# Ledger of designs, part 12: designed miniproteins, single chains, continued (3)

Each design is a single chain, and the fold is of that chain. pLDDT is the mean over its residues in the fold that is shown.

## One batch from the design tools (miniprotein)

Design m8410
Fold by ESMFold2-Fast:
Structure m8410 (fold): chain A 81 residues (1-81)
Amino acid sequence: SKLDALRAVLRIYVAEIRANPDTPLEEQEARLLRALETYKEAYDLSDEEIIAVLEEVRAQESDPRVRAVLERVIARIRAES
């Protein structure tokens, strides 16, 4: 499904955030936002669908860096919706 494709993308970016502790959170946020914009256009996803999947991932996440990036991205999408 479109949402499963989004979950797959999020898994990749979450793994990259964990693997690269020296990369600034602002850069990780920008990379994830760009990926989400691409997938929103490719799969005709709404901001509400993207936020719902991001919140699912955030709820299960304990890594503070990953959590911070996800919270920043959710806040940005909400502000621009």
Scores: mean pLDDT 85

Design m8411
Fold by ESMFold2-Fast:
Structure m8411 (fold): chain A 67 residues (1-67)
Amino acid sequence: IEKLKDAVGKAIENAAASGSDMGTAVRTVLVSFGQEELADEVAELVRAAGGDVEKAKEAVGRFLEEK
């Protein structure tokens, strides 16, 4: 799950830097790791962050650590 946290964090940073949708980027990463069942919940956490990269990374990281 450490690799997944790193990949998701980088996806959030890259999407924000390029102006892409962070929720879509995170969903794509989760599917690629075979964690499709977490994709909707994690995407909602990113959406709730309202474009705040640090808030999104913190919320998702905490969620993945607890699961």
Scores: mean pLDDT 75

Design m8412
Fold by ESMFold2-Fast:
Structure m8412 (fold): chain A 104 residues (1-104)
Amino acid sequence: KKEEIIKKIEEGKEKVLKYLDDAANKSTPEQRKDFEELKKIVEEEAEGLIEAARQGFNVKSAADGAVNDIKKKADELSQNEETKKYGDEAVELFKKYADEAVKI
């Protein structure tokens, strides 16, 4: 079950990073920088969540923290409505996979 939790988090990380890459490819050079910062925090938070699961820590608390940290970064980077929309969708996508992992 721990391996299933880790796999679900890894799946979510891949989906969110791909979504942000696709958004970056459709955006201006300035917006691409913001999406790269979002990708970095998603990677860091997902890796932290995987480590928490590996150590047997409470994944729900860690997941809630990770989602909140990613949302805070997305809000900081929302210079226009398009960037905000993609950031919000990335947060929702990460939350979906984190919630699914917690239910395992």
Scores: mean pLDDT 82

Design m8413
Fold by ESMFold2-Fast:
Structure m8413 (fold): chain A 57 residues (1-57)
Amino acid sequence: SARERAEEAGRRLKELLAQGLSGEEAARIVGEEFGIEASNTDELERALLRELLAATS
């Protein structure tokens, strides 16, 4: 589901950041893996929030 996908993407983002990747690199990798267009972590978080809101509406 969209919610599960957003949760997995968020978890993946945290893992990459914990490994020492930059926010830009982490967002790029997660965006590519999950088909989300984002240049940085702020954009990715907004995209994930939008997806979560759409899943609850």
Scores: mean pLDDT 77

Design m8414
Fold by ESMFold2-Fast:
Structure m8414 (fold): chain A 72 residues (1-72)
Amino acid sequence: SKSKEIESLRRFAENLERAVRNAIRNGDVEGLRTIREQARRVAERARELGDEETYERARRIVEEADEAIRKL
């Protein structure tokens, strides 16, 4: 069920995209750190599964969270 795993991972990445934007609006530094760690794990799993699109999405979330943490 690689297909099912990939679909779940993509859905999780979409949820993290929303979560990072919400955390930025709220100035939630601890939330951003948690999201960053989760996004790093998503990126690693996506790479293992060969899901390049989800890997790139997750890496963007990490970058966005890192940038926000430095500015807050």
Scores: mean pLDDT 88

Design m8415
Fold by ESMFold2-Fast:
Structure m8415 (fold): chain A 77 residues (1-77)
Amino acid sequence: EETDLILRAVELAVQAAEYESKGDTEKAKKLREEAIRLLQEAGFSPEEAERFVDLAYRLGKELGQQLLDNIRAQRAG
């Protein structure tokens, strides 16, 4: 499902922000790359996917755990 791929990508992008805030730059990079890949699978262009992941990553830095919890709740139903 396209919606699940998008929500998973946002979750990974927000987790990347969390890992970067803890100094885990390598883990953050891998999570961001995986999020971009999932968005491309959902039909986004590479440019659109990178822009979307950057936005989700920035929101993750600003809203942190609250945003992650909300995304996970939506994916659970």
Scores: mean pLDDT 78

Design m8416
Fold by ESMFold2-Fast:
Structure m8416 (fold): chain A 100 residues (1-100)
Amino acid sequence: GPKISLSAPDEVKAGSSVTVVSNLSNVPSGKKYSLSIWVREKGTDEWKEVSSSSMQEGDQSLESVVSNLKAGKEYEFVSYYQDENGNVTEGESKTVKVLE
């Protein structure tokens, strides 16, 4: 099936934005998928969608620029993809540390 990867920096300075990129590869011909990226403060269960895409064919990417992250906190980003039948697959997660 498709392969999903997530890129994010390991750490950012307080007040800086974070660029997070989800990449979906190995997409079967004629199949459509949508991507989403979700974030939480690490250690909580409060997930928020930061970006999503429309259904697209082929290999694809989704870039999100996330701001207003709290100094001294760690945030977990998780990528997902969804097929045309509504099946959601959880992909890669990355933790970003916001410096003080």
Scores: mean pLDDT 89

Design m8417
Fold by ESMFold2-Fast:
Structure m8417 (fold): chain A 58 residues (1-58)
Amino acid sequence: SLEEINEKLKELLEEAKKLKEEGGSQEDLDRVIEEAANLLPDPVTQRVARADMRKAIE
């Protein structure tokens, strides 16, 4: 379960990076970031995941 979540998070991070590099919209980026956060079990880890993904793609 945790391994599957980690693999999905990596996939979504790579999708977000590609969207950013290809000039994707902020709305599309926000969608992928929220999808990644929603894989996490609680609001604190979700907030951290959102922040980490935004930093990783900026």
Scores: mean pLDDT 81

Design m8418
Fold by ESMFold2-Fast:
Structure m8418 (fold): chain A 65 residues (1-65)
Amino acid sequence: GELTEAKVTALRGLLNAHGRGDVPESLIRATAEGRLSLAEFSELSGVPRAAISGALAAAERVLAA
């Protein structure tokens, strides 16, 4: 859905900013869909959980506005 795609885009941008463009789309999508926890994604990507949470919240706000 639109929210999932917005979350995928936000997470990809965050990963690129952290030099983690190597992270597979499958893991990003799993996180966006809630199948992978933010804690697990943080451990796998090396990106702080707070930054991941912030990116997801920003995606939700863009669609709500």
Scores: mean pLDDT 84

Design m8419
Fold by ESMFold2-Fast:
Structure m8419 (fold): chain A 57 residues (1-57)
Amino acid sequence: DEINKEAEEISKLLSEKKSIDEANEIIKKAFEELYEKGLENTDESKKKLLEIIKKLI
Protein backbone atom coordinates (compact mmCIF):
# COMPACT_ATOMS: atom_id res chain seq x y z
CA ASP A 1 0.00 0.00 0.00
CA GLU A 2 1.78 2.98 -1.48
CA ILE A 3 0.88 5.68 1.05
CA ASN A 4 2.07 3.57 4.00
CA LYS A 5 5.39 2.78 2.29
CA GLU A 6 5.95 6.46 1.53
CA ALA A 7 5.10 7.38 5.14
CA GLU A 8 7.61 4.82 6.44
CA GLU A 9 10.36 6.18 4.15
CA ILE A 10 9.66 9.77 5.23
CA SER A 11 9.63 8.78 8.93
CA LYS A 12 12.99 7.07 8.43
CA LEU A 13 14.43 10.14 6.68
CA LEU A 14 13.22 12.41 9.48
CA SER A 15 14.75 10.20 12.20
CA GLU A 16 18.03 9.70 10.30
CA LYS A 17 18.64 13.19 8.88
CA LYS A 18 16.90 15.50 11.36
CA SER A 19 17.09 16.06 15.09
CA ILE A 20 13.93 15.60 17.17
CA ASP A 21 13.49 19.39 17.30
CA GLU A 22 13.91 19.74 13.52
CA ALA A 23 11.52 16.85 12.84
CA ASN A 24 8.91 18.39 15.15
CA GLU A 25 9.27 21.73 13.35
CA ILE A 26 8.73 20.08 9.94
CA ILE A 27 5.71 18.12 11.21
CA LYS A 28 4.17 21.26 12.77
CA LYS A 29 4.53 23.19 9.50
CA ALA A 30 3.05 20.32 7.49
CA PHE A 31 0.03 20.02 9.80
CA GLU A 32 -0.44 23.80 9.72
CA GLU A 33 -0.67 23.71 5.91
CA LEU A 34 -3.11 20.78 6.03
CA TYR A 35 -5.24 22.55 8.65
CA GLU A 36 -5.45 25.67 6.46
CA LYS A 37 -6.75 23.45 3.61
CA GLY A 38 -9.36 21.85 5.89
CA LEU A 39 -8.07 18.33 5.29
CA GLU A 40 -8.61 15.48 7.79
CA ASN A 41 -7.22 11.97 8.22
CA THR A 42 -8.12 10.63 4.76
CA ASP A 43 -5.92 9.12 2.04
CA GLU A 44 -5.95 12.49 0.25
CA SER A 45 -4.79 14.35 3.37
CA LYS A 46 -2.15 11.67 4.07
CA LYS A 47 -0.77 12.04 0.55
CA LYS A 48 -0.70 15.84 0.90
CA LEU A 49 0.96 15.63 4.32
CA LEU A 50 3.68 13.37 2.89
CA GLU A 51 4.27 15.78 -0.02
CA ILE A 52 4.66 18.73 2.37
CA ILE A 53 7.00 16.85 4.73
CA LYS A 54 9.10 15.66 1.77
CA LYS A 55 9.45 19.28 0.58
CA LEU A 56 10.57 20.43 4.04
CA ILE A 57 13.19 17.70 4.48
Scores: mean pLDDT 73

Design m8420
Fold by ESMFold2-Fast:
Structure m8420 (fold): chain A 91 residues (1-91)
Amino acid sequence: MEEAARRAAKEAEEWARSQGWDEEQVRAAANAAAQAAATALEKGVEEARRLVEEAIREVESLPLPEERRRRAVEALRLGLEIGVALAEEAE
């Protein structure tokens, strides 16, 4: 579990950096990937998707600048994709 979460975070960080994302967005993607991988392995892929979709809805409801909300949502979506994919490989 911890190793899979760390690997998901690293893969998300490396991809996000390769796309030229800033440090805040890179950290958000890495954290989301780690949480998604851990949740998918412990509770299943469906629960991981539910938790990240809930986090996305919460971010979209916050009174943040539109650009900052958009970047946070993008990071969460990337993290979910990488975290779930890595958890599926660990089966």
Scores: mean pLDDT 81

Design m8421
Fold by ESMFold2-Fast:
Structure m8421 (fold): chain A 96 residues (1-96)
Amino acid sequence: MKMNEELVEKLAKLLKEKFSLSEETAEKLAREIAEVLNYDEEELEKLIELIKESKTEAEFLNKVKKELKKGEEVAKLILDAQVEDGVARLKEAVLA
């Protein structure tokens, strides 16, 4: 389980960069994805490689759905996180 924590941290950093998420949203998303994948090191490493290899968000999400055992659930988590982060930023901008 300790080695999986490093993979989750790496995943959070890549998701933050790929989807322009806040650090908090990216960390939460990476943990939720790891839980869905039951902290499977092979699936987590595969997801990390898919992020690195994909040039666009759409390409990445399509590869996730095809290549991971729970790819549709993972793709949904990523899309939900993007909406959550966007709403939070709008609330801060409007309610400040």
Scores: mean pLDDT 79

Design m8422
Fold by ESMFold2-Fast:
Order: structure tokens, then C-alpha cells, then sequence
Structure m8422 (fold): chain A 62 residues (1-62)
């Protein structure tokens, strides 16, 4: 399910040393992606997701 994938992503991000806020943000975005697109890969949404994650990361580092 989307929740299981999001939880796995969150746990892996925390294991890799990401801040909790960033890990949670990434997990929420992954969940949103799966809910909107199912198992299909949308390249445009992938690019938007990557940009949003990078912008959020920059805000946390300042």
C-alpha cells in the first residue's frame, strides 16, 4: 500500500542520517505520488517531487 511504501521510505531516510523533518516530508510526498499515480511512473511528477524535496532540504539547512 501507499502507507507501507511511505513508511519504508521514511525509515530508510532516517537510517541514512536524514533529519526527521526531511524524512517525514519525503515519505509524505512519496505517499501522495502513489495515491495520485498508482504504480505508474510519471516523469514530470518525478521532477516536481525532486524539486520540492530539494527546496524543503534547503529551508531546513538555513
Amino acid sequence: SAEEVAQAVRERALELGMPEELAEYIAEKVKEFIEKHGSKIDLEYRDELAKEIEEFKEKLEK
Scores: mean pLDDT 70

Design m8423
Fold by ESMFold2-Fast:
Structure m8423 (fold): chain A 80 residues (1-80)
Amino acid sequence: KEDEEIIKKLDEISERVTELEAQLRADPSKAPQIIEEANKLLEEVRELMRKYKDSSREVTIKFTATALQVIGLIWDAEVV
């Protein structure tokens, strides 16, 4: 059940990254605000990883995938 709660939070972060990617493509002038939000999302992922260090392999894989999505958003915003 704890794993389900973590997965839900990570899915919410992934959905937010998708929304921010869409905003960036619609209006590249928002890149500075998007970078700020992305850094906050990355810190949320990091806090979840610290709190649930002994998580299952599935949760660990999802942490990695979610972190990479946020890093990708930051990269996309920086190259715009």
Scores: mean pLDDT 80

Design m8424
Fold by ESMFold2-Fast:
Structure m8424 (fold): chain A 109 residues (1-109)
Amino acid sequence: MVTLTQPASVTGAEGGTVTLTSTATGGNIKEANWFKKKPGQAPETLIFNNSKVAPGVRSRFSGSISGTTATLTISNLQREDTATYYNSAVTEKGQVVQGEGTQLTVVPA
């Protein structure tokens, strides 16, 4: 069984850059997607098909994959980026898996 492991929490400073990672155990990632979730709001798609930025999402968000690792990079951090970020992936064996999410906290510079 393939599982995705995300760090529980990451902190970044306003104007800085953070990288959020998701690591697959038991197989490689074929397709990675990233979602932003705030309490009481619907999930917002940020990245789909590994590196494609969703319509309406700012260019400061980028995605990549490398075998077992999916990465979301957020540059020029804003206070509104404080949220939980979920990685979902399709494995090379066709399994759909989702990580438990990473809570990002953006603090003043």
Scores: mean pLDDT 83

Design m8425
Fold by ESMFold2-Fast:
Structure m8425 (fold): chain A 60 residues (1-60)
Amino acid sequence: MKEIVAEGLSIEQATALALSAIGLNPEAEVRIEGSRVTIRGDLSEEVFKELEEMAKQLSK
């Protein structure tokens, strides 16, 4: 199981990251808590790296 946590996001950034996670893996568990987004699941290496990079770009 892989996990990605992004912090310091705006509502728009959190929504974009959450939608990207669901679009790439509909079975992914996505949790939005204010400025924090947590993505968990049996993500492929490719999907995990794409979402991790996106999270890094969105985090301040």
Scores: mean pLDDT 79

Design m8426
Fold by ESMFold2-Fast:
Structure m8426 (fold): chain A 66 residues (1-66)
Amino acid sequence: MEEELKKEIENGKRAYKLQKEGLELAKKEKKGGNEKLTAEVKELAAKVSDEAKELLEKELKEELEK
């Protein structure tokens, strides 16, 4: 159980990193790449546990608002 949770958290961190990179790319290119990456991150986040999802969403919200 705990090892599975760690994998889900790791996947969530990867999704978060991808979304952060997408946001940075969208700022530089202004091509709306953030929308595609946001959709992919949402799909991946749906696979993580509620606990890992809550932690990830808090961090994502903080970064996306910047």
Scores: mean pLDDT 60

Design m8427
Fold by ESMFold2-Fast:
Structure m8427 (fold): chain A 89 residues (1-89)
Amino acid sequence: MKKKLITAKFDAYKGIDSLKPGDEVSLKSEKDPELSSGTIVSVEGDYITIEAYSNLEPGDKFDIYSGLPTEEKQELLGSGTVVEVKEIE
């Protein structure tokens, strides 16, 4: 799976305002039903850019959780819709 830079708009967030560049998060979607790790690159208003190995494409929806997939119980922070995806070289 390729490493991607995913930009998403979040419609419902509950703690996403506390996220900052460098924070580790977990992602889950219909395409990636198991929790996968991601790192926050930027947070600008309702838009978040995440670096992750993912099958997400523009238009896909996903949930974001606090912490790494291997940590104890993750907290749901919000749900977003992918706006843009870039492969990282």
Scores: mean pLDDT 74

Design m8428
Fold by ESMFold2-Fast:
Structure m8428 (fold): chain A 77 residues (1-77)
Amino acid sequence: MSEEEVEEMLRRAARYVAETFGIPEEEALRALRRGFEAGLSREEAEEIGRRAEETEDPREAGLLAAYAFGGYMAAAL
């Protein structure tokens, strides 16, 4: 996967998270990139995603979901 393909994938995911949680797309994109770069295992990404579902603050939930999604995408490569 090229750097350009990764960027497009992250931007599509950021739009989805931003629309779902009502957070700015740029904040979602930053969280996704951090997750992608974090070197998470699939299991670690899934655990963070589960914590996002348990989070009462929509902004914190959205940022955790974006981070987990980024980590999951990197682990799947």
Scores: mean pLDDT 81

Design m8429
Fold by ESMFold2-Fast:
Structure m8429 (fold): chain A 102 residues (1-102)
Amino acid sequence: EVEAVKAQAQKVNKEAEELAKEYIARLDALAAQGTPEARERAERAKRAIEGTLAAIKELTDKALASTDAAEAQKYLDEAQRLKDNLEELGKRSIAELEAAVA
């Protein structure tokens, strides 16, 4: 069971990194076509995404270091919630910036 939880923690970390990379690339592309205000908004969104990704990595590292399946699962559940928040934040930030440059 603990090995299965650790495998899921590695998967969550990898998926979160890939999502963050995609969102940051999209924000950069939108900012390049926008006003100075749009660039500042993109930079703030990127910092928020990077902060959330760092928190996910911390939680997945704790899950991987755990010797107890219930403790590892707790950290994994918290990391999954942050990943869901990362996806919502990324999608919202992109939509707001797309509206601002239209």
Scores: mean pLDDT 87

Design m8430
Fold by ESMFold2-Fast:
Structure m8430 (fold): chain A 67 residues (1-67)
Amino acid sequence: MAEEKLKKGKEYLEKGKYEEAAKYFEEAIRLDPENAEAWRNLGEAYDKLGKITKSVGYYIRAIGAEL
């Protein structure tokens, strides 16, 4: 379920495991592409990894999903 993937991603994000967190958020988005929270969290994970271009792109998608 997308919510379980989102929860796992948040757990890894809190542990500083940003690559693992990103993988779980990507799975959450694959299961529920309209989940703005998953897009925001994926953006945050990539921001923490220093992947600014990807981070910005994911934040923009999160805003679009909220509209």
Scores: mean pLDDT 79

Design m8431
Fold by ESMFold2-Fast:
Structure m8431 (fold): chain A 78 residues (1-78)
Amino acid sequence: SSSAQAINDQIVDLAKETGLTVQQAKFVVGAAISGGKDAAREKLKELAEKQGIKLTDQQIDDAAQRAVDIAQQARSAP
């Protein structure tokens, strides 16, 4: 479906922007679905630390907001 494709494309973009894998970006979006922006931010920090990725506070905030936006779209899909 077009909605599933659009969500997948945004998850791929989130992975590229953060340096995470697509699977890890999916975990971040899953955290956003369960606990909103704060949960997405916490999951981003956890995964970035485990991979040795250096993200600024601004990059984490922007990525967490993207995850929330994607989560809202996923919840709105039939």
Scores: mean pLDDT 83

Design m8432
Fold by ESMFold2-Fast:
Structure m8432 (fold): chain A 62 residues (1-62)
Amino acid sequence: GAGAEEAGRAAGEAAARGDYEAAAKLMHQLGGVPLEQGRRAAERGSTAAGALAATMAGDRGL
């Protein structure tokens, strides 16, 4: 859907500030990424991972 990139950015920024739960919830809401999977991606300490996960869920990217 439209806005997936913008929402993915927000999830990545939440992860960057250490709010992994918020990042996981954003990824789950916009693309159906399981909360557990999103949290693990954010926990790896990569804002890019969170953004990529959201993009994949929204547009089947990577």
Scores: mean pLDDT 64

Design m8433
Fold by ESMFold2-Fast:
Structure m8433 (fold): chain A 64 residues (1-64)
Amino acid sequence: SMEKIEKIAKIVQEEAGLSEESARKLGELAVEGGPEAVRTALLGGGYSEEVADKIAEKVKEILE
């Protein structure tokens, strides 16, 4: 949903410092592929496991 995408985008901006555009794309990815898809994308983007795990856990809470 659009509301879940916006909530996830806000978390990604706050925790990873990503742009609004990049954060929104990760929000869309989260709705389609779940928390693990976001975690994998962040790790592939060069983010630490600590940051990726923290964001993935928050994404899981929003998607529940």
Scores: mean pLDDT 85

Design m8434
Fold by ESMFold2-Fast:
Structure m8434 (fold): chain A 90 residues (1-90)
Amino acid sequence: MTAEEARAAADALYDSLKESLEKNGYEIVDERVEVDEATGRVRRALIAKDKKDPNKYIAVVVEARADGTVRARIYEADSLEEAKKFVDEA
């Protein structure tokens, strides 16, 4: 996969995961985009809150790399602080 193909795949995966969360009763409470110009890495992250359970959060990180790889990490958290820590440490 080219870097451009990886970026497109990562964007599509991120958008799909976001839409899936919203359809399943989650509210997106935080979104982040990081571009590392030196490495060509693009990282997109979101934190979603369950509308029915105030203690249920999901953190999603999708990364596209210049070598053509795409990585996705999904973490369930019991607090906003835990979800933010996952996003910052992933």
Scores: mean pLDDT 81

Design m8435
Fold by ESMFold2-Fast:
Structure m8435 (fold): chain A 106 residues (1-106)
Amino acid sequence: RDALIDEAIRKAAEAMAYAKRALEKATNEEAKKELEKAIEELGEAIVLAHAGQTEGPEALREAVEELEEAIEYLRKAKELDPSVAAEAEKAIAEAEEARRLLREAI
């Protein structure tokens, strides 16, 4: 269980790194706002996943919800600004893997 959560935290952190790279490339102001929201939700998911190691499955379910919100914001940013598409796709893939690992840990 802890190994799955640790891997999910690593994947969420990698998603955040890609989202930050997407933000550096972004030229559309609306896409920048969506990327900033995605980064915030990824950060919240990491905090909740850490809490899930001690507090159990409710914190992990909340982390999954934050990852789902982050994925939606990343998809919106990609639609608004094609220049971020490559980094946003990588962020989405890592966030989806983090979500899968946390669901297995529940």
Scores: mean pLDDT 90

Design m8436
Fold by ESMFold2-Fast:
Structure m8436 (fold): chain A 56 residues (1-56)
Amino acid sequence: TAGIEEARKIAEEARAAGKLGAYAAAMTAWQDGLAGRMSGEEAAKAARKAAEANGV
């Protein structure tokens, strides 16, 4: 529901899976969302893309 929280959840899942590149990218998206540098929807989309690109 909340894009910022979705980005954080994606980062946590990436870390649990040992995918540190995806974790770092998703954490950056979450932090950018929290800082207001992007919308929650943009943060969630960026985190999902980062997980797919770096976690595959």
Scores: mean pLDDT 76

Design m8437
Fold by ESMFold2-Fast:
Structure m8437 (fold): chain A 75 residues (1-75)
Amino acid sequence: MVEELLERAREAGERAVEALRAGDWEAARRHAEEAAELLEEAIRKALEAGDEEAVKRALELMGETQRRLAAALAA
């Protein structure tokens, strides 16, 4: 379950970055919101299960997505 949420979050984050690079702010916002919701759910489920590694992966993906979005905005 958590792994599926992380994969979907990664895909949504990627779509947000692509939309932002294309100048489609509305699509970027929708995909970024989707990624955030999926990451929050993954973190919640991982914490409930005591899965420290899953929590770490979700936080790493969150940081990576934020970094990529910031880079796309700066370009």
Scores: mean pLDDT 84

Design m8438
Fold by ESMFold2-Fast:
Structure m8438 (fold): chain A 62 residues (1-62)
Amino acid sequence: MSMEEKRRQARREAEELAEKLLDQGASVEEAIEAARKYLEEKGLGDLIPEVEEGVRSMAAAL
């Protein structure tokens, strides 16, 4: 697997994690924090701003 593939997969997994938390009644702040920790643990903290924007847009659509 390329590093680019790993980054895309991690971003999707972070967004999916946030969506599940929002569906369970978690706040937008809690969903963003969970996605942030997930990406930081994988060494992909540089993806956090993009994922945060995605989660905020997702929450606004719900």
Scores: mean pLDDT 80

Design m8439
Fold by ESMFold2-Fast:
Structure m8439 (fold): chain A 68 residues (1-68)
Amino acid sequence: SSILRLIGLTLRLIGEPDVEAELVGDDTIVLTPVGNGKKVLEEIEKELSKDPDFEVERKGDKLIITLK
């Protein structure tokens, strides 16, 4: 299910030391770089932009991932 995929993604991202992950509402994850985490966010953006179940948007230094 789509929600199970979102939960799995959140659990994966909580393990990233250079990124803070926040679940906003029921369908959106906001990623904020910590210290030198900008490169890590760029790699996450590239990977998830290929996933058809997620919409990926960059706003300033933050990455916003929304379940479609």
Scores: mean pLDDT 76

Design m8440
Fold by ESMFold2-Fast:
Structure m8440 (fold): chain A 74 residues (1-74)
Amino acid sequence: ERVEPLVEALKDPDFEVRKKAADEIGRLGDPRAVQPLIELLDDEDPAVRTYAEHALKKIGTPEAKAALKERGFP
């Protein structure tokens, strides 16, 4: 599955890897990544959190939108 390696990369110890994985997942628009991206909204790095927000907005499922609203994102 093309999204599986990217979902694994969201757990990488390198924040640059997590950031790039979130960006690529957002471009793919695969709803299977919604829950891992929601967890990434709580990441320690603010850039990673921003990329997770943008990815969830791009995917745009009701679950993604609800999670963003719950956490104070527009």
Scores: mean pLDDT 81

Design m8441
Fold by ESMFold2-Fast:
Structure m8441 (fold): chain A 78 residues (1-78)
Amino acid sequence: MSDSIYSMGLQGTRMMQRSSPDQATQMAQIMGQNYTGLTRSDPSTRDSSIQSMRDGARRGDDRTSQIFQQSQQDVQSI
């Protein structure tokens, strides 16, 4: 469910790392809550981070919403 949205979130983080490192850092913090390593080669760790992001989005995490909206705006402005 919403696989496309979370897939875009991960790709957006990688894209932002080059275009806007600040946004990439915030995205990583939100997804991992600074306790899961998104940069690890362990796929279960990334799944855990996605689950954390899903929970935050469900509760109306303003930061997650804002970063997602900014990502869309950046693509459209180019």
Scores: mean pLDDT 49

Design m8442
Fold by ESMFold2-Fast:
Structure m8442 (fold): chain A 51 residues (1-51)
Amino acid sequence: MERLLRAVELLATGRYSVREVAYRVGFRSQAAFTRAFREAFGHAPSELRLR
């Protein structure tokens, strides 16, 4: 299964921070996850969070 699609599901639950989602889907750091997510979806995972 695609790691970034699983990350979207986990973020949508509201139960996990961006950092926790990154590690749960197998990224070594939040920064690496954020870059991959932006390349795949065109926006950062933090943009799904309220300001």
Scores: mean pLDDT 73

Design m8443
Fold by ESMFold2-Fast:
Formats: C-alpha cells, sequence, structure tokens
Structure m8443 (fold): chain A 55 residues (1-55)
C-alpha cells in the first residue's frame, strides 16, 4: 500500500539512505498519486535536503 511504502521511505530517509527513500516514495506516488507527503519526500531526497516536516 502507499502508506506502507511511505513508512518505509521515511525509515530509509532517517537511516541516511536517500536513494532508497526516493525510490520508495516514488512507488507510494504510483499507488496513490494524491499523496502529497510522498511527493515531498521524493523531492527532498532527490535534492539532498533534510527530512521534511510530516503531518
Amino acid sequence: SAEELLKKAVEAYKNGDRTKAAELAGQAIREDPSNTVAGRLARAALNGEPLPELP
């Protein structure tokens, strides 16, 4: 599910694996294109930014 992929993306981000975080966030977007949090994570990971604030 998109929520599980997002959870995995956040964990990868916290572990410093931004490549994996971007990949998992991208998969979450494919499962639920309305998930703006996954879009923010993918952008931040690809740009080398710190973990964004999540709701």
Scores: mean pLDDT 77

Design m8444
Fold by ESMFold2-Fast:
Structure m8444 (fold): chain A 55 residues (1-55)
Amino acid sequence: DNETHVQNILKVTELAAKQTAERGRKRGLSQEEIDATVQQIMDKGQQVAQQVLDD
């Protein structure tokens, strides 16, 4: 089911965003830089999920 694939994509995207934020914090990146990178990951995840729904 496409819904199952979408949920899996969103879950993986959320985990990737969390891991990226954690690594950015450990590297001493600013919160603004971390937020920008997390937003890009979330946007990419939404785009991939939309493509699955459009199939």
Scores: mean pLDDT 82

Design m8445
Fold by ESMFold2-Fast:
Structure m8445 (fold): chain A 63 residues (1-63)
Amino acid sequence: MRKELLEKLKKAEEELDRAVEEELENYRLYLETGDPEALKKSLEAAAKAVAAATEVAVLKEQL
């Protein structure tokens, strides 16, 4: 149903926003501290952002 697609789209957009924010915060932490764990978290967040962006695109195509 269209309502279900809109709910999924909202969740995917929220996940994308969080992933982008997490990526930026952890990358900045890596630049300040040199902590490889922060870099790893930034890269994981970037991967989540790509996945969420792909889901947003697919859902918008179905609307």
Scores: mean pLDDT 83

Design m8446
Fold by ESMFold2-Fast:
Structure m8446 (fold): chain A 60 residues (1-60)
Amino acid sequence: DAVQKALEYARKADEALRQGDYASAAEYAEKAADYLSKVPEYQDMADQLRGLAEQARKLA
């Protein structure tokens, strides 16, 4: 469930990023990271998504 939710938000973040909607991309990436942070094997991926969210916020 958490992984599926993270995948949905990651997909939305990618779509927002492609459309130049950096504010939405940041929000979706952060939500995806929050879900993945609950899964030990995906801690690195959660960190990467948080990094993406920070970069997107700087561009917004």
Scores: mean pLDDT 81

Design m8447
Fold by ESMFold2-Fast:
Structure m8447 (fold): chain A 80 residues (1-80)
Amino acid sequence: SEEELVEHLKELLKLALEQVRKAKEEGIPLEEIKEWVEEFLERLKEYFEKYKPTLSEENQKEVEELLKEFQEEAEKILAE
């Protein structure tokens, strides 16, 4: 269902943020982590653009907000 897809996305993004934090803590170069985040986001955006016409207006907005919040949070983790 759409609700299950949105919940799965929330869980995926939480795990991705944890991986970003862990990679930074383990001394992975910030440029490498940033590249992973950018590539990950681009693939998710492309995926959801294809699914956008099948999602409710509310769920479309929620997906867009979740991706934006993930990007902002990842940038904060990588910044001083």
Scores: mean pLDDT 83

